# Designed miniproteins, single chains, part 24

Each design is a single chain, and the fold is of that chain. pLDDT is the mean over its residues in the fold that is shown.

## One batch from the design tools (miniprotein)

Design m806
Fold by ESMFold2-Fast:
Structure m806 (fold): chain A 113 residues (1-113)
Amino acid sequence: KIKESFEALLEALKNDDIESPVIKGVREELKKKLAEKTDLSEEEIEKIVAFILRYIKDLIDLGITDMEEILERIRNGDFKGNVEPEEDIEEAFEKYREKIVDSFLEALEKVPV
């Protein structure tokens, strides 16, 4: 279930299909879950969601497609490469790493594929 939604997300991101229902669904559900679980502002949440999707796209371009590896990199703040988060987003990831990852997994569960 989660794996199928994740694979659909990877395919949409790989193809730069910004109009994909799966990309839009993950973005909307992730924003909702982060608003429920964190004290982050709407602007900070939007930056985090945009960063996560861009970061995953960059990992795909590097041949990294394993869900657990991608999630571990997000948990550990391993953002070296083509995408670097803004300083405020780095602080948010340090404080809310587990809530961000949990919210992403819950978003994947809610998106129909």
Scores: mean pLDDT 77

Design m807
Fold by ESMFold2-Fast:
Structure m807 (fold): chain A 80 residues (1-80)
Amino acid sequence: MSRATIERVAERIREILQTFARAARLRPGDRVPFSVSKMAERLGVSPRTVSAALRLLEREGLVEIEREGKRTFVVLREGL
């Protein structure tokens, strides 16, 4: 898996989260359910690529990832 592919997928996830946050009137600190499998299907990439892209966004301080059993949540950060 190339770094360039992960960075591109991270940009696409960021855009999707920004659009969703605006539509839902979400604020920094708000917690959003996130399906890795559904996002992988939506973007035409593997679930591993989506997970790597989310970790990149977390490293950049744009989101925080929380896991509860089978559920994944994304906490929006001010820099998103």
Scores: mean pLDDT 83

Design m808
Fold by ESMFold2-Fast:
Structure m808 (fold): chain A 80 residues (1-80)
Amino acid sequence: SAEKEREEGIKRMEELLKEAEQKAKAETDPRARAAFESLAETIKIVIDQAKKNKYTPEEVEKAVRALEQAKAQAEKLAAA
């Protein structure tokens, strides 16, 4: 169902948030920590927008893909 697909996508975003927060706490380098903290704040905003604006399953899926790309970029910045 559309509602279930939307809820699963939001759950995926919440899992990405938990990963970003855990990585931020584990980082000893201030630059790497800031990258994951910035990622976590971005994910929080997207989750809030998805819930507040009642995103469709397609909009949630697009948001998940964008956040996965943002995660990859943050990991690249942290590794530099």
Scores: mean pLDDT 86

Design m809
Fold by ESMFold2-Fast:
Structure m809 (fold): chain A 104 residues (1-104)
Amino acid sequence: MPKETLDQLTTSGVYFLRAAVHRVFGRRAAAAGDLDTAIAHYQEAIAYLQKGIELSQKALELAKKAGDEFGIKQAQLQLDSNQQALADTQAELARVQAEKAARA
């Protein structure tokens, strides 16, 4: 795998892990009825996942340019994981925002 592809995948993985931590804290805050804290954590998670997607897309482009079949497969798997986590986090955010609006 070219070093540039590996560097992009590594940074994307770090953003994915940071997003996962924020998602856990968001869920815990929502369970405790602290909807504002939950919203803030989900928004942070979404921002990290969006950055992770950008880097996974760049890694995929670099791997394709290099003809690195292994790098292409790894970048695609990481991109798919980031996109799924983004969709799930956006759904969790929408639910908490709707609950907050209903209480206003």
Scores: mean pLDDT 90

Design m810
Fold by ESMFold2-Fast:
Structure m810 (fold): chain A 71 residues (1-71)
Amino acid sequence: MKLSDEEIDKVIEELLADLKRFAELNPNDVFTLRILGHSAVLALREAGAPDEKIKAFEDEVNKIIQEAEKK
């Protein structure tokens, strides 16, 4: 299903917030965090998100994962 750019931006914001919250609540569960991040990327692609927005999202997810691994 294709979403509007505004709906995609809102979904990205909500997904990033959910991933950050998961990392804070589950600091030792980096494996599940990576799976959730990958699933979110696939969902955004299926929703018709532009490649530039997907790459920016992947970069932010990777930062969240790196911070979780360092703790």
Scores: mean pLDDT 80

Design m811
Fold by ESMFold2-Fast:
Structure m811 (fold): chain A 86 residues (1-86)
Amino acid sequence: KKEELKKIIEELREIAKEYPELRPLIENIVKHIEKLGDESLSELEKEVLIGMIRIELGVMRVIYPDHPAIERIEELVEKAIEIVEE
C-alpha cells in the first residue's frame, strides 16, 4: 500500500517536472495523497481528503481544460484513491 502510493507520487512529481505550469496543483494533490498514506486516519478523515483531491482535479480541468497531462494525472490519482479504499 505505502510503496504503491510512493510510486504514484513519484510519477506525479515527474509530470510536475515536465509541465511546470501544473506543478503547484500537482504538489497540492501530492500532499493530500501523502496524508492518506502516512497517517492512521478515521474513515471520515479519509473521505474528506478524497473529496478534497477530487475537487482539486476538477479545478485543474477548469483551469487547463485541454492540457495533455490531465488524463494521466486523473488516472494516477484514481489509482491512489483505490489503493487507500482497499
Scores: mean pLDDT 80

Design m812
Fold by ESMFold2-Fast:
Structure m812 (fold): chain A 91 residues (1-91)
Amino acid sequence: DYELSEETIELLKKVEEELKPLQEANPDVKHVVLLKDKSNKELVEKVEEVKKLLEEKGYKVHILELPEPMSEEMLKELLEYLEKVIEKLKE
């Protein structure tokens, strides 16, 4: 049971809104949107690793660069989520 912060929920909604038109424009390929904050090196490195793993599995990966730095709470939640995605993709 994982309770997401309000900031993370709003971010997920924004990702879903960005993903929908991309998926509708090319329905034959599975699309994924990854969030990037250039101010955080660990997030940049994890996003690049997830992108590589997803592209190897045939996904079309889009990177949405955030104009403002993420909150510490949102950053920690996203890094934990990306780590779980990496582990699952390596299975």
Scores: mean pLDDT 69

Design m813
Fold by ESMFold2-Fast:
Structure m813 (fold): chain A 70 residues (1-70)
Amino acid sequence: SEIEELLEKILNAKTEEEFKEYAQKLSEEAGKDPSYILLGAAAGALVMALYMGMPLEEAKERFREIYEKF
């Protein structure tokens, strides 16, 4: 699944640029399926947080917490 591949890529991102790229793609794909709308919204919010200065490791941890509850 494209979504499953994007989830793994986000959690294993080595740079802010990789995280932003995969999170944006997840947000776009999630917007097409109501089942993933909250996960996509979370990914988009974390991209904004990174632009506002959130560290990569914190963004990855927050996304992991949301994904585990999904």
Scores: mean pLDDT 81

Design m814
Fold by ESMFold2-Fast:
Structure m814 (fold): chain A 87 residues (1-87)
Amino acid sequence: PLFDPETLELTPEAKKEYEALEKEAKEKFDALLKESEEEAKKFLRDYLITKQTELAQALLAANPPPEQQAAIDARLASIAAARAAEA
């Protein structure tokens, strides 16, 4: 599974994948930062939001227990609100 059912934190396997992707994103962020701080911030924000949304959607598609469903819905709502506030 992608998340621990008790804590809703990424499983060790998913966390390794996510941290590897974050490292790659961080390298791209550093490269962009040399040209434009605005572009670097936008890239990192969009990347993280996209990854969190993908993980949440995949979990919902797996028909999780009600407790996980509520937490995932709250996370998606939080992501959407943050996105709307920036846009």
Scores: mean pLDDT 67

Design m815
Fold by ESMFold2-Fast:
Structure m815 (fold): chain A 89 residues (1-89)
Amino acid sequence: SEWEQKLQLIETEDNTLVKMSVGNAEELKKLNEILNEKIPGAVLITGGLSDKFVQAAMQMGAELVMASGAPLSEEEQNEILKYVEDLLA
């Protein structure tokens, strides 16, 4: 699918790193669905998310995977955090 083509996985000794760019919250949600199917518990975090949201995802037990992306609004960041909570529940 188009979403799978945007997700490039790089394996390291301790983690799998995702190399990609996300343009919006909808794209980030779709890519997280695909990532979680391949690596259970991994969460793709864009550069548009604040440290507050990153810490919340870590508290939920997510393995953090970082990607570059367009800045997200606070509203979009809250939508992504809610999505991550639902994904890991």
Scores: mean pLDDT 55

Design m816
Fold by ESMFold2-Fast:
Structure m816 (fold): chain A 65 residues (1-65)
Amino acid sequence: TTAGADAGAAAGEAGDIDGAAKGLSEAMSSLSDDEQAEAVAKGAEAGEETGSAGAAAVGAAEGAK
């Protein structure tokens, strides 16, 4: 999960939106339902605050902790 989220964050930072989405999906698929909900909430919060796919992926990784 963390590895997928980290890969998504790196891809997002590089401007690779598809890579960021893939990494985030991979991280999400390994989480329990409540961990997914928390990761989504933190990802949305980070993405809204900075407006970037990379920030959303970082937020999701943080939520997965």
Scores: mean pLDDT 60

Design m817
Fold by ESMFold2-Fast:
Structure m817 (fold): chain A 85 residues (1-85)
Amino acid sequence: SLEEESRKRALEFYEEHREELAEEVASLTPEEVVERQREFGEKYEGKTEEELPEEDLKEALRLGKLAAVLVGERLKEEEAAKAAL
């Protein structure tokens, strides 16, 4: 299913990037990342990627990576909790 594929990709991304993003993940909550993504989306509503400044494209990609790592961390915690039962 789409959910199973998304879960697998999030876990793989978490394993690949958790170390490089560990400091950012430790300094930000999932709620703060979501809020920054929302503000970014509102600022550029109706604009294409070609209309975005390069620095803003880099920030969007960074926020996407942070969100994926935080989702992967949550999924790992859920797996650990299930294994403890």
Scores: mean pLDDT 70

Design m818
Fold by ESMFold2-Fast:
Structure m818 (fold): chain A 97 residues (1-97)
Amino acid sequence: MVEEVRRTMDEIEEELIAAARELDPEALVAWMEAKKPEYTARLAKALGDEKLAEELVNILISLTRGLLELGWDPVEAVRTAMGLVKALAVIYARSKE
């Protein structure tokens, strides 16, 4: 579980950083919203919990949007939001062992 969660989160982070390098803040948020069903499904498979996966993706999008509204660089906003969400996902996965 923990290794599957880390791998899934790392893959999502790489995809988000790539998008953040090319998109402006409004386009990045729209792209993340469009990817929400895909990212929720991928996380749900790794976590074994669809509701938690949806909540984590919602936190990721909301935190990224908030940081962008504060004038953060898109790549740094994504790294910060992903860091928090990844930590929460790993803590949950460990609690099941």
Scores: mean pLDDT 86

Design m819
Fold by ESMFold2-Fast:
Structure m819 (fold): chain A 87 residues (1-87)
Amino acid sequence: KLEEAKELAREAQKDPEKAKELVHRAAGLLQQAIAENVKSEEAIKRVEKLLEELGLLAEDLPEDPVEAAKLLLKAVEEVEKLLEEEA
């Protein structure tokens, strides 16, 4: 699901007309991947810090969907690295 979220965020950067829809889908997949894979207390704490940043992104997402897609891609990559370190 994280890989699918990354692909959608990348596609959003290439297709401005679909970017808003793709960003919403990628954000949903990211949230679902976090819920499915974060189990340890340490990982939960790290993800909560990252989710605070993602919460700001969800509330203050740029009006430009391409900028939002770039921010979301970075967030997905950070979560992917965090989950890989906890494996």
Scores: mean pLDDT 68

Design m820
Fold by ESMFold2-Fast:
Structure m820 (fold): chain A 73 residues (1-73)
Amino acid sequence: PVTEAVEKARAELSELEKKVYDYILEKGWENADFKEIAKELGVSEETVKKAYENFRKKLQEAVDEAVERMVAA
């Protein structure tokens, strides 16, 4: 199922990507302030933005693969 694919993708995230992902889940996606996350994690805003783009891509690929497998049987 999609949930297992997301969990697997999360396990493959870097430590920084996991922290960014968890922060966004806690605060909500619409309140994802990269500058605030950067302050909390002690990294640059640019680093947070790259981590966000990387994990978003990994999660999207995992979801797309799971959906394709369900459709293809």
Scores: mean pLDDT 72

Design m821
Fold by ESMFold2-Fast:
Structure m821 (fold): chain A 120 residues (1-120)
Amino acid sequence: SIIDSLVEKIKSFPSLPKEEQKVKLNEIVNELTNLSDEDFKKVYYYFRYHPLGNTVKDSEADKVIQKAVQLANDLGYSHLSGAVKYSLSSGLNYDQIKKYLKLSKKEIAVLLVIRALAES
């Protein structure tokens, strides 16, 4: 229900014009941040295991990581660029990423949206 609605909203996000993506980022991040931790994890793991594009190892993975880092910088989240790179290249689960990178729920929501946009 609420989770399915947010999943569909995030899936449609990469198809928006770039100007609208910048405006809508905060709306999506706030909606994710207002979810319970259990429901947030469900959205997070959905996109971790069901990427929006056909990502493969090696060159395609590197391109997604590079695009995600650039998007973090362009969208005003340059302070998260290292976290974006690490979260996309690591095999760590949600709780491990939160603990080791010391990220807030809002910062993890930003990482999730940037990842979805980069995988489009």
Scores: mean pLDDT 76

Design m822
Fold by ESMFold2-Fast:
Structure m822 (fold): chain A 58 residues (1-58)
Amino acid sequence: GAALARALVMHELGLSEAEVEELERTPDTDAALRRVAERLGVSVAQVRGAKRALRELG
């Protein structure tokens, strides 16, 4: 469920729950994903992986 998906992303990327919620709300456009990756200090590949995990496990 959503709680497990968020917990996994928080652990793997070192993000807070609020930062993971920002990822969940971020559009799946290249520009939006690059911007959130830069803000959170993670790679675009990590953001894409996290968004996929949130969709598949949430």
Scores: mean pLDDT 82

Design m823
Fold by ESMFold2-Fast:
Structure m823 (fold): chain A 70 residues (1-70)
Amino acid sequence: SELDKLKELLEKLEEALRNEDIETAIEVMEEVLALLGQDLDLSGLSDEEAKEMAEGFLFALRRRIAELEA
């Protein structure tokens, strides 16, 4: 389901950030964008930029999951 996939992506992104695995964090963010029909290349981001963007993705994923659970 969409809910299960979003929860999986949230967990992967949280784990990548805990481990400072920026490559995996970028891959997870690209998967989220692909689900939304977006084609944005994130491979050029610095580690700092990737972490900042990942915080935005965590917020958005948590919000969407909460909406689907309501």
Scores: mean pLDDT 82

Design m824
Fold by ESMFold2-Fast:
Structure m824 (fold): chain A 87 residues (1-87)
Amino acid sequence: SMEEIEQAVANMKAAVAADPRLSPETQATIFALMDEILEKAKKGEEISSEEIAAFRARVAAAETDPEAARLARTYLGLLIHEVREAI
């Protein structure tokens, strides 16, 4: 449901904001990507495998630290999983 998707986005944003391993700049990038995921869900658009690859590429371009980039991808992957289960 949309309520479950909105709650998943809110919970994941809170987790990202509370994670001291992520810089404020990286957190902002993750929040922007999470907002894009939520907007797609609100429009009834599927998150394709190609779009997931594009999100991962945007994280890699924004975050040069491999561990922080991996962590960012993990948060985004968890959100995408929750969105797909809620649809």
Scores: mean pLDDT 82

Design m825
Fold by ESMFold2-Fast:
Structure m825 (fold): chain A 60 residues (1-60)
Amino acid sequence: SGREEAAEIGARNLKRTGTSILSDEEAEEIARALGVSPETVKRALRRFGGSGSGALRALG
């Protein structure tokens, strides 16, 4: 499932940067894993204040 891969990317970002804000590259990887556009991932992030976990929940 693409959700597990997306969650791993989010967890890696939190560990590396100390934030849940995703880079453009990480947003593109999550978009590919979930089968959505990177713009959809970025819109979800904005809606949840840059939270990767909130965005992942919104994307399914």
Scores: mean pLDDT 63

Design m826
Fold by ESMFold2-Fast:
Order: structure tokens, then C-alpha cells, then sequence
Structure m826 (fold): chain A 93 residues (1-93)
């Protein structure tokens, strides 16, 4: 994915998160945008380089993280992202 497409994808995910929490400030959204873009770029690069790896338990996901990841998987259509999301859902049992 191009960096521009990644930024648009992250923006859509943050808009979804804001719909769940409408009192979220624009500054908070912008911080999450920058962090999510960097994290997403690293995640894609790692998936390409490492192949399949077990989900890191030290980064325990929240329900909101799962919903954001679900949107990311839908917008990116990357099978590895969907696999990671499914593992995250299992950890939230």
C-alpha cells in the first residue's frame, strides 16, 4: 500500500472510533492518527519480512483495538492483518 492510502485508511478507522466516542477531541484523534500510521507501516513491513508470527501477548488488545483492526482488515484486504485480528479476538475471550 502507498503511504497516502495508509493515511486515508487510518483516518477512516479513527472516524469510526470517534463515532463510538463522540467527545474525543481533534487533538487526540490526530495523535492516534500519527501513532496508527507508524504502527500500521511497521506491521505491514514485518508481515512481509517475517511471514507468519504469533501475536505478541505483551500488546494485549482492547475491544476498541479489535474494532479498529477489523476496519483495517476490511480496508486493506491484507490476509495477514485479518489473521492477526482473529488471534486478538481469541485473546479477548
Amino acid sequence: MEEEKIKEQVKKMLEHMKSLNPNTSDEEIEKKFDEAVEKYKKEIKELDERGEEEFDASAAPTQADVEVGEKMAELTEHPKIKEILEKAKELLK
Scores: mean pLDDT 55

Design m827
Fold by ESMFold2-Fast:
Structure m827 (fold): chain A 71 residues (1-71)
Amino acid sequence: SAGLIAAGRALGALMKEKGTDYLSVEEAVAIAEAAGAPALAERIREYAEEKGTDYLTGDEVTRLIVRELLE
């Protein structure tokens, strides 16, 4: 969907601007919601809660986006 593509681009751009390959869960959720991908935002929150993490790597973000596209 357009929202998922926009979220992916925005998340990647933020990581590049920060010079990191990870984002805080709070940052990732806010960007996903702002991009119009609320299902991705919910999946990010659920993933973080289940794993007990406050951060997501670029690989983890990409895998979550791909899973949303396949469902």
Scores: mean pLDDT 82

Design m828
Fold by ESMFold2-Fast:
Structure m828 (fold): chain A 100 residues (1-100)
Amino acid sequence: SRLEQLREQAIRILEYAIGLGELLFGKDHPLVKELRELLEKLQDPSASLEEIIETLERAVEILEEFLELAKKDPSVPESVVQMLEDILRSMKKILEELKK
């Protein structure tokens, strides 16, 4: 279904974002831990559309915080900042499609 395709895309993007967050901030960072909890919620086959939307809205907020932290850290390459911007853009696009 369309919902299942969008959920699968969101899961893949979130897994990628978690990997980047672990590399940049460490796997024990509070925001990284929160993204892992949101990933588990997205992987729940019983999750409703409303729960999926709420989970992705929370993920977007955390990804925006990641992006701000990365931008403030001079050791983070501009290419990595762009990767986080692309991840955030893709997640926002999925969220917009789910709300239709």
Scores: mean pLDDT 88

Design m829
Fold by ESMFold2-Fast:
Structure m829 (fold): chain A 83 residues (1-83)
Amino acid sequence: MTPEQQLELAREAAKRAPSLSPEEATEVVRGMIELAKLLLKQGHPKHAAEVAKLAIQAAKDSGSPEELLEEARKLLEEAEKAL
């Protein structure tokens, strides 16, 4: 799967997050955070930054734990520094 395809998958997940249960939405946010970490490790910081932004939005929309919001924000900062 290309970084562009992975980003598209993250966008679809973020769109569905508000309609999910809090538990399901939290799992989606965690998955997006892991995807952003993987994209950073593979040298795709711009895609990682976009996935991290989507994770932040999904977490806010679903009321996910503040710890996940903090992790996603930190990941966004790391991705932007790598640009």
Scores: mean pLDDT 82

Design m830
Fold by ESMFold2-Fast:
Order: C-alpha cells, then structure tokens, then sequence
Structure m830 (fold): chain A 110 residues (1-110)
C-alpha cells in the first residue's frame, strides 16, 4: 500500500538507491516518487553530497518522459543542490530518476 499523502506541499513517498559506492565510469540510480497534497506549482529541492575522490555528474529526469529537469556536477566534498518546479494536482505522484555518474578518476561514496 502507498503511504498517505502529505497534508501540505510535496513529500517523498518512495526512495530507492541501487548502490552507494561508485567507481570511475560507473553510475548509481536513485528512484524517487513524490506526491502533492494540493494543486499547483511545487518547488522540489534535492541534495547530493559527494564523498571520496571522484567528480560526479548528477542528472534528474522525469522517469515517465525521460525529460531532464535538472543537472549539475560536483567535486569531492561538495554538496550539489538540484531545484526544479513541478505542476501537480492534489494526490498526483511524480516519478523521478536521479543518475549519479562518476566522471572522475577516484571512488565516490553517496
């Protein structure tokens, strides 16, 4: 059963990460479902903290359309913040795919 909807704003109802350690050239995928309590535009902020010695490229997509909603790169020890706006109806759920790709030469931990 799905968790209950938030009373206001937007909440994550599902978060799944396929791996937390990424070697050079590897990717980790985070799948997230968000649910809106009310109709309108919702600002969603997602933070990725990069630990270890590799640089990462973070790409956030709408999982249903493949549309890129936000993208950034981060160096070791940095936190990358992705912010985007979604139009959702009350009770509507958005499926998001966040890909973290190690584009550097060192190991990354998420």
Amino acid sequence: AAPPLPEEGVAYTRLELDKDVIKPGEKATLRATIAAAEDGEHTVTFEVKVEGNGEVKVTLRDARTGQVLASATAKPGETVTLSFTLRLKAGERAELEITVENIGDGEVKL
Scores: mean pLDDT 74

Design m831
Fold by ESMFold2-Fast:
Structure m831 (fold): chain A 72 residues (1-72)
Amino acid sequence: MLNEIESLESFLKGMVEKAVDKDKAEQLGKEAIELYKKAREAEKQGNFDEARKLRSQAQELITEVSKLAMAG
């Protein structure tokens, strides 16, 4: 679980470095990681519907960071 979050952080850092707007990409990346952590907490509480929604929101932010990286 911790290694998965670390891998996501490393992946997002690589995308931020390629982004034209690094500040925006970094902010979106941090928000995605926070949502992912909240999703893991919701799963531990048995709140699977909330966890799914939080993961979907995190995935949308990851997609936006990816778009910013590809635009550079």
Scores: mean pLDDT 79

Design m832
Fold by ESMFold2-Fast:
Structure m832 (fold): chain A 118 residues (1-118)
Amino acid sequence: MEEARERIIKVLEEAKTKFDELASRILQAMEAGDKEAARKAVDEMTRVLAEAANRILGIMDEAGLPDEVREKFVELAKKIFSLVNEIYENIDDLEKVREYVEGIRKALDEMIELAKEA
């Protein structure tokens, strides 16, 4: 169980690092008026987060983690992907995108705490 939690935390920390880099690229592209570059960065963000989510669910299933932990993780993942979609749809609204980026960051932090505690 300890080893599985450590693996999940590492995947989340790596995903958060890549997310922060991509979020910065999205915001910079938006400030430059480059909607194409911004959308391309959102597509890359979607891939990074989807790969991380799939890896974590695989680790949870392999380790036999409690269903309640898996359910909470899936709920947070759904929230993250909903916010990523909102970024894509609001790519011309810098203030809204900043709010969605902070929402994703908070959800990722909640996932890390969930992995540490349960």
Scores: mean pLDDT 87

Design m833
Fold by ESMFold2-Fast:
Structure m833 (fold): chain A 128 residues (1-128)
Amino acid sequence: MREDMLRTARLLEETARLLEEAAKKLEETHKDPEKSMEEAYKLVEEAKRKVEEALRLGEKSTPLTYGKVQQVLSQLESALKLIKETKEAIKKDKEKGLELADKAAAQLKSLADLTRSAAKEIRDLAES
């Protein structure tokens, strides 16, 4: 249990880092929309894979740990959908699409903070 919780916390810490990198790529969308959107999407998909691994580890730990990881996964799925919608919006209306990219970047930064907080709470619980 403790080692599974510590591994879950490490996966969430890495997820937060990937989300921060994805947010930076979305901020670069004003310079190169297609490349920045594809790089951001790839980073968030990698983050989702790490959270799915954390969720599998959470099934063998506490309901609290599982619940926190499930919340992060749900918000990641929402973020992936928003990035996909933003990419389509850029094709139809570049100015509106770029505004959505800025909003997506802000949401990814908020999600990274939430994910890091969840990792800290899980780590603190594992050490208690």
Scores: mean pLDDT 85

Design m834
Fold by ESMFold2-Fast:
Structure m834 (fold): chain A 80 residues (1-80)
Amino acid sequence: PLIDTGGIVVPVPKDVDVNRVIERAQEIARSRGKDLYVRKLNNEALLEELRKDGYGDALEVGSSGVSVTSVVEAIVQERK
């Protein structure tokens, strides 16, 4: 699977600066004593994986108001 079970998948709207979202999330994770690994996923492969994982209905409804053209997988790991 493209989505790690230990990770969080965050849909990011097209008009949102993904890099700023990542920087803020990493700062929050560091304040909690965690390391955050973030991976940008290609739309086609990720959307297919989300559909198989039961998010097909959410993707269909998500077209109303928010264009999910960028998806970010965030993996929270114990700080080492």
Scores: mean pLDDT 50

Design m835
Fold by ESMFold2-Fast:
Structure m835 (fold): chain A 62 residues (1-62)
Amino acid sequence: PTVPTFTPEEVKELLKKGAEILLEKARQAGLPDSDIERIERYIKEGKYAEANALAGDLLAAQ
């Protein structure tokens, strides 16, 4: 069975996984501890979309 659209719960799970992957990439890329802390805080607060956006922007700036 294929789902034509993602549910809000599925989107949240994908964003959480994406945020965790980007956080790991940010650590490997040697981003400042302050930036790593900000990404981790968003993840802990359940703000996965914000975590993804911040991590993506910081990694793109490398």
Scores: mean pLDDT 79

Design m836
Fold by ESMFold2-Fast:
Structure m836 (fold): chain A 55 residues (1-55)
Amino acid sequence: IADTLRARGGLTAAELARLEGISQATATRRLNTLAAEGAVVRERDGRRTVYRLAA
């Protein structure tokens, strides 16, 4: 997931789900866990939520 975030610069849970071949619910859960750990930041980008690697 971290490598995917690095390669993409940022992505939505739906994009992660498609790339990893998992459900959107699973992708959202994994991204929220990483955000809680401080590894990623969650930002609103217009009508979508984008996840990016934390500094």
Scores: mean pLDDT 75

Design m837
Fold by ESMFold2-Fast:
Structure m837 (fold): chain A 67 residues (1-67)
Amino acid sequence: MSARERAMFHDMKALLERFLPPELADRIARELALSGDGSPEALRRVMLELGVPPELAERIARALEES
């Protein structure tokens, strides 16, 4: 994992842990970092794939947009 990917992983994990269990936050953050896509759209997609409810996924994606 590159320094940029590691930074994205840590920042995304910190945000997600405010809303989701730590293990799920880690998994989502890792997928985003490895894909190199930290967009709100990629975040919604990964969250939905891992079983996060659509309403919660939308709220978290909006929080990322305001960061």
Scores: mean pLDDT 80

Design m838
Fold by ESMFold2-Fast:
Structure m838 (fold): chain A 74 residues (1-74)
Amino acid sequence: SNEDAVLKVLSKTSAPVPYSELMKETGLSRGAINKAVKRLKDVVQKFDGGVVFKSDSAREKAQKELKDKKVVPE
């Protein structure tokens, strides 16, 4: 999903990730990233011109969910 793509990029760094870098790394449009960030509001936040995890525990939870979502697609 678009949310999973954003979380994967954020998992590679502790620094705020700008929307332009999220677009480059995920291949998503700015609108798609904005919607994904809004859907992830409990886990990520906007900070200093970029996007970050709200806490280390939020990062760990997101990484676990990304692994669990490697379930058999149709």
Scores: mean pLDDT 74

Design m839
Fold by ESMFold2-Fast:
Structure m839 (fold): chain A 80 residues (1-80)
Amino acid sequence: SMLEKVERTVEGLKQSVEEAEKLLKDESVPREKVAERLRELVESTRRLIAYYEERNAPPELLEELREILKRLEELLKKAE
């Protein structure tokens, strides 16, 4: 269902946030590569929020997506 797809998307993005945080602490990984990945995640998350808002996804899941977006934007600011 659409609901199950949104829930899987939220969980996947939460994992991507954790991975990005670990990459930012890894001095062997170039910061520009981490920033590039974070820009892609920010852009895709913005598109997913718009997509699910248009389809009347549950407010609680949209709120989780917006919280994830805010966290990704904060990580990107640190990587730049």
Scores: mean pLDDT 86

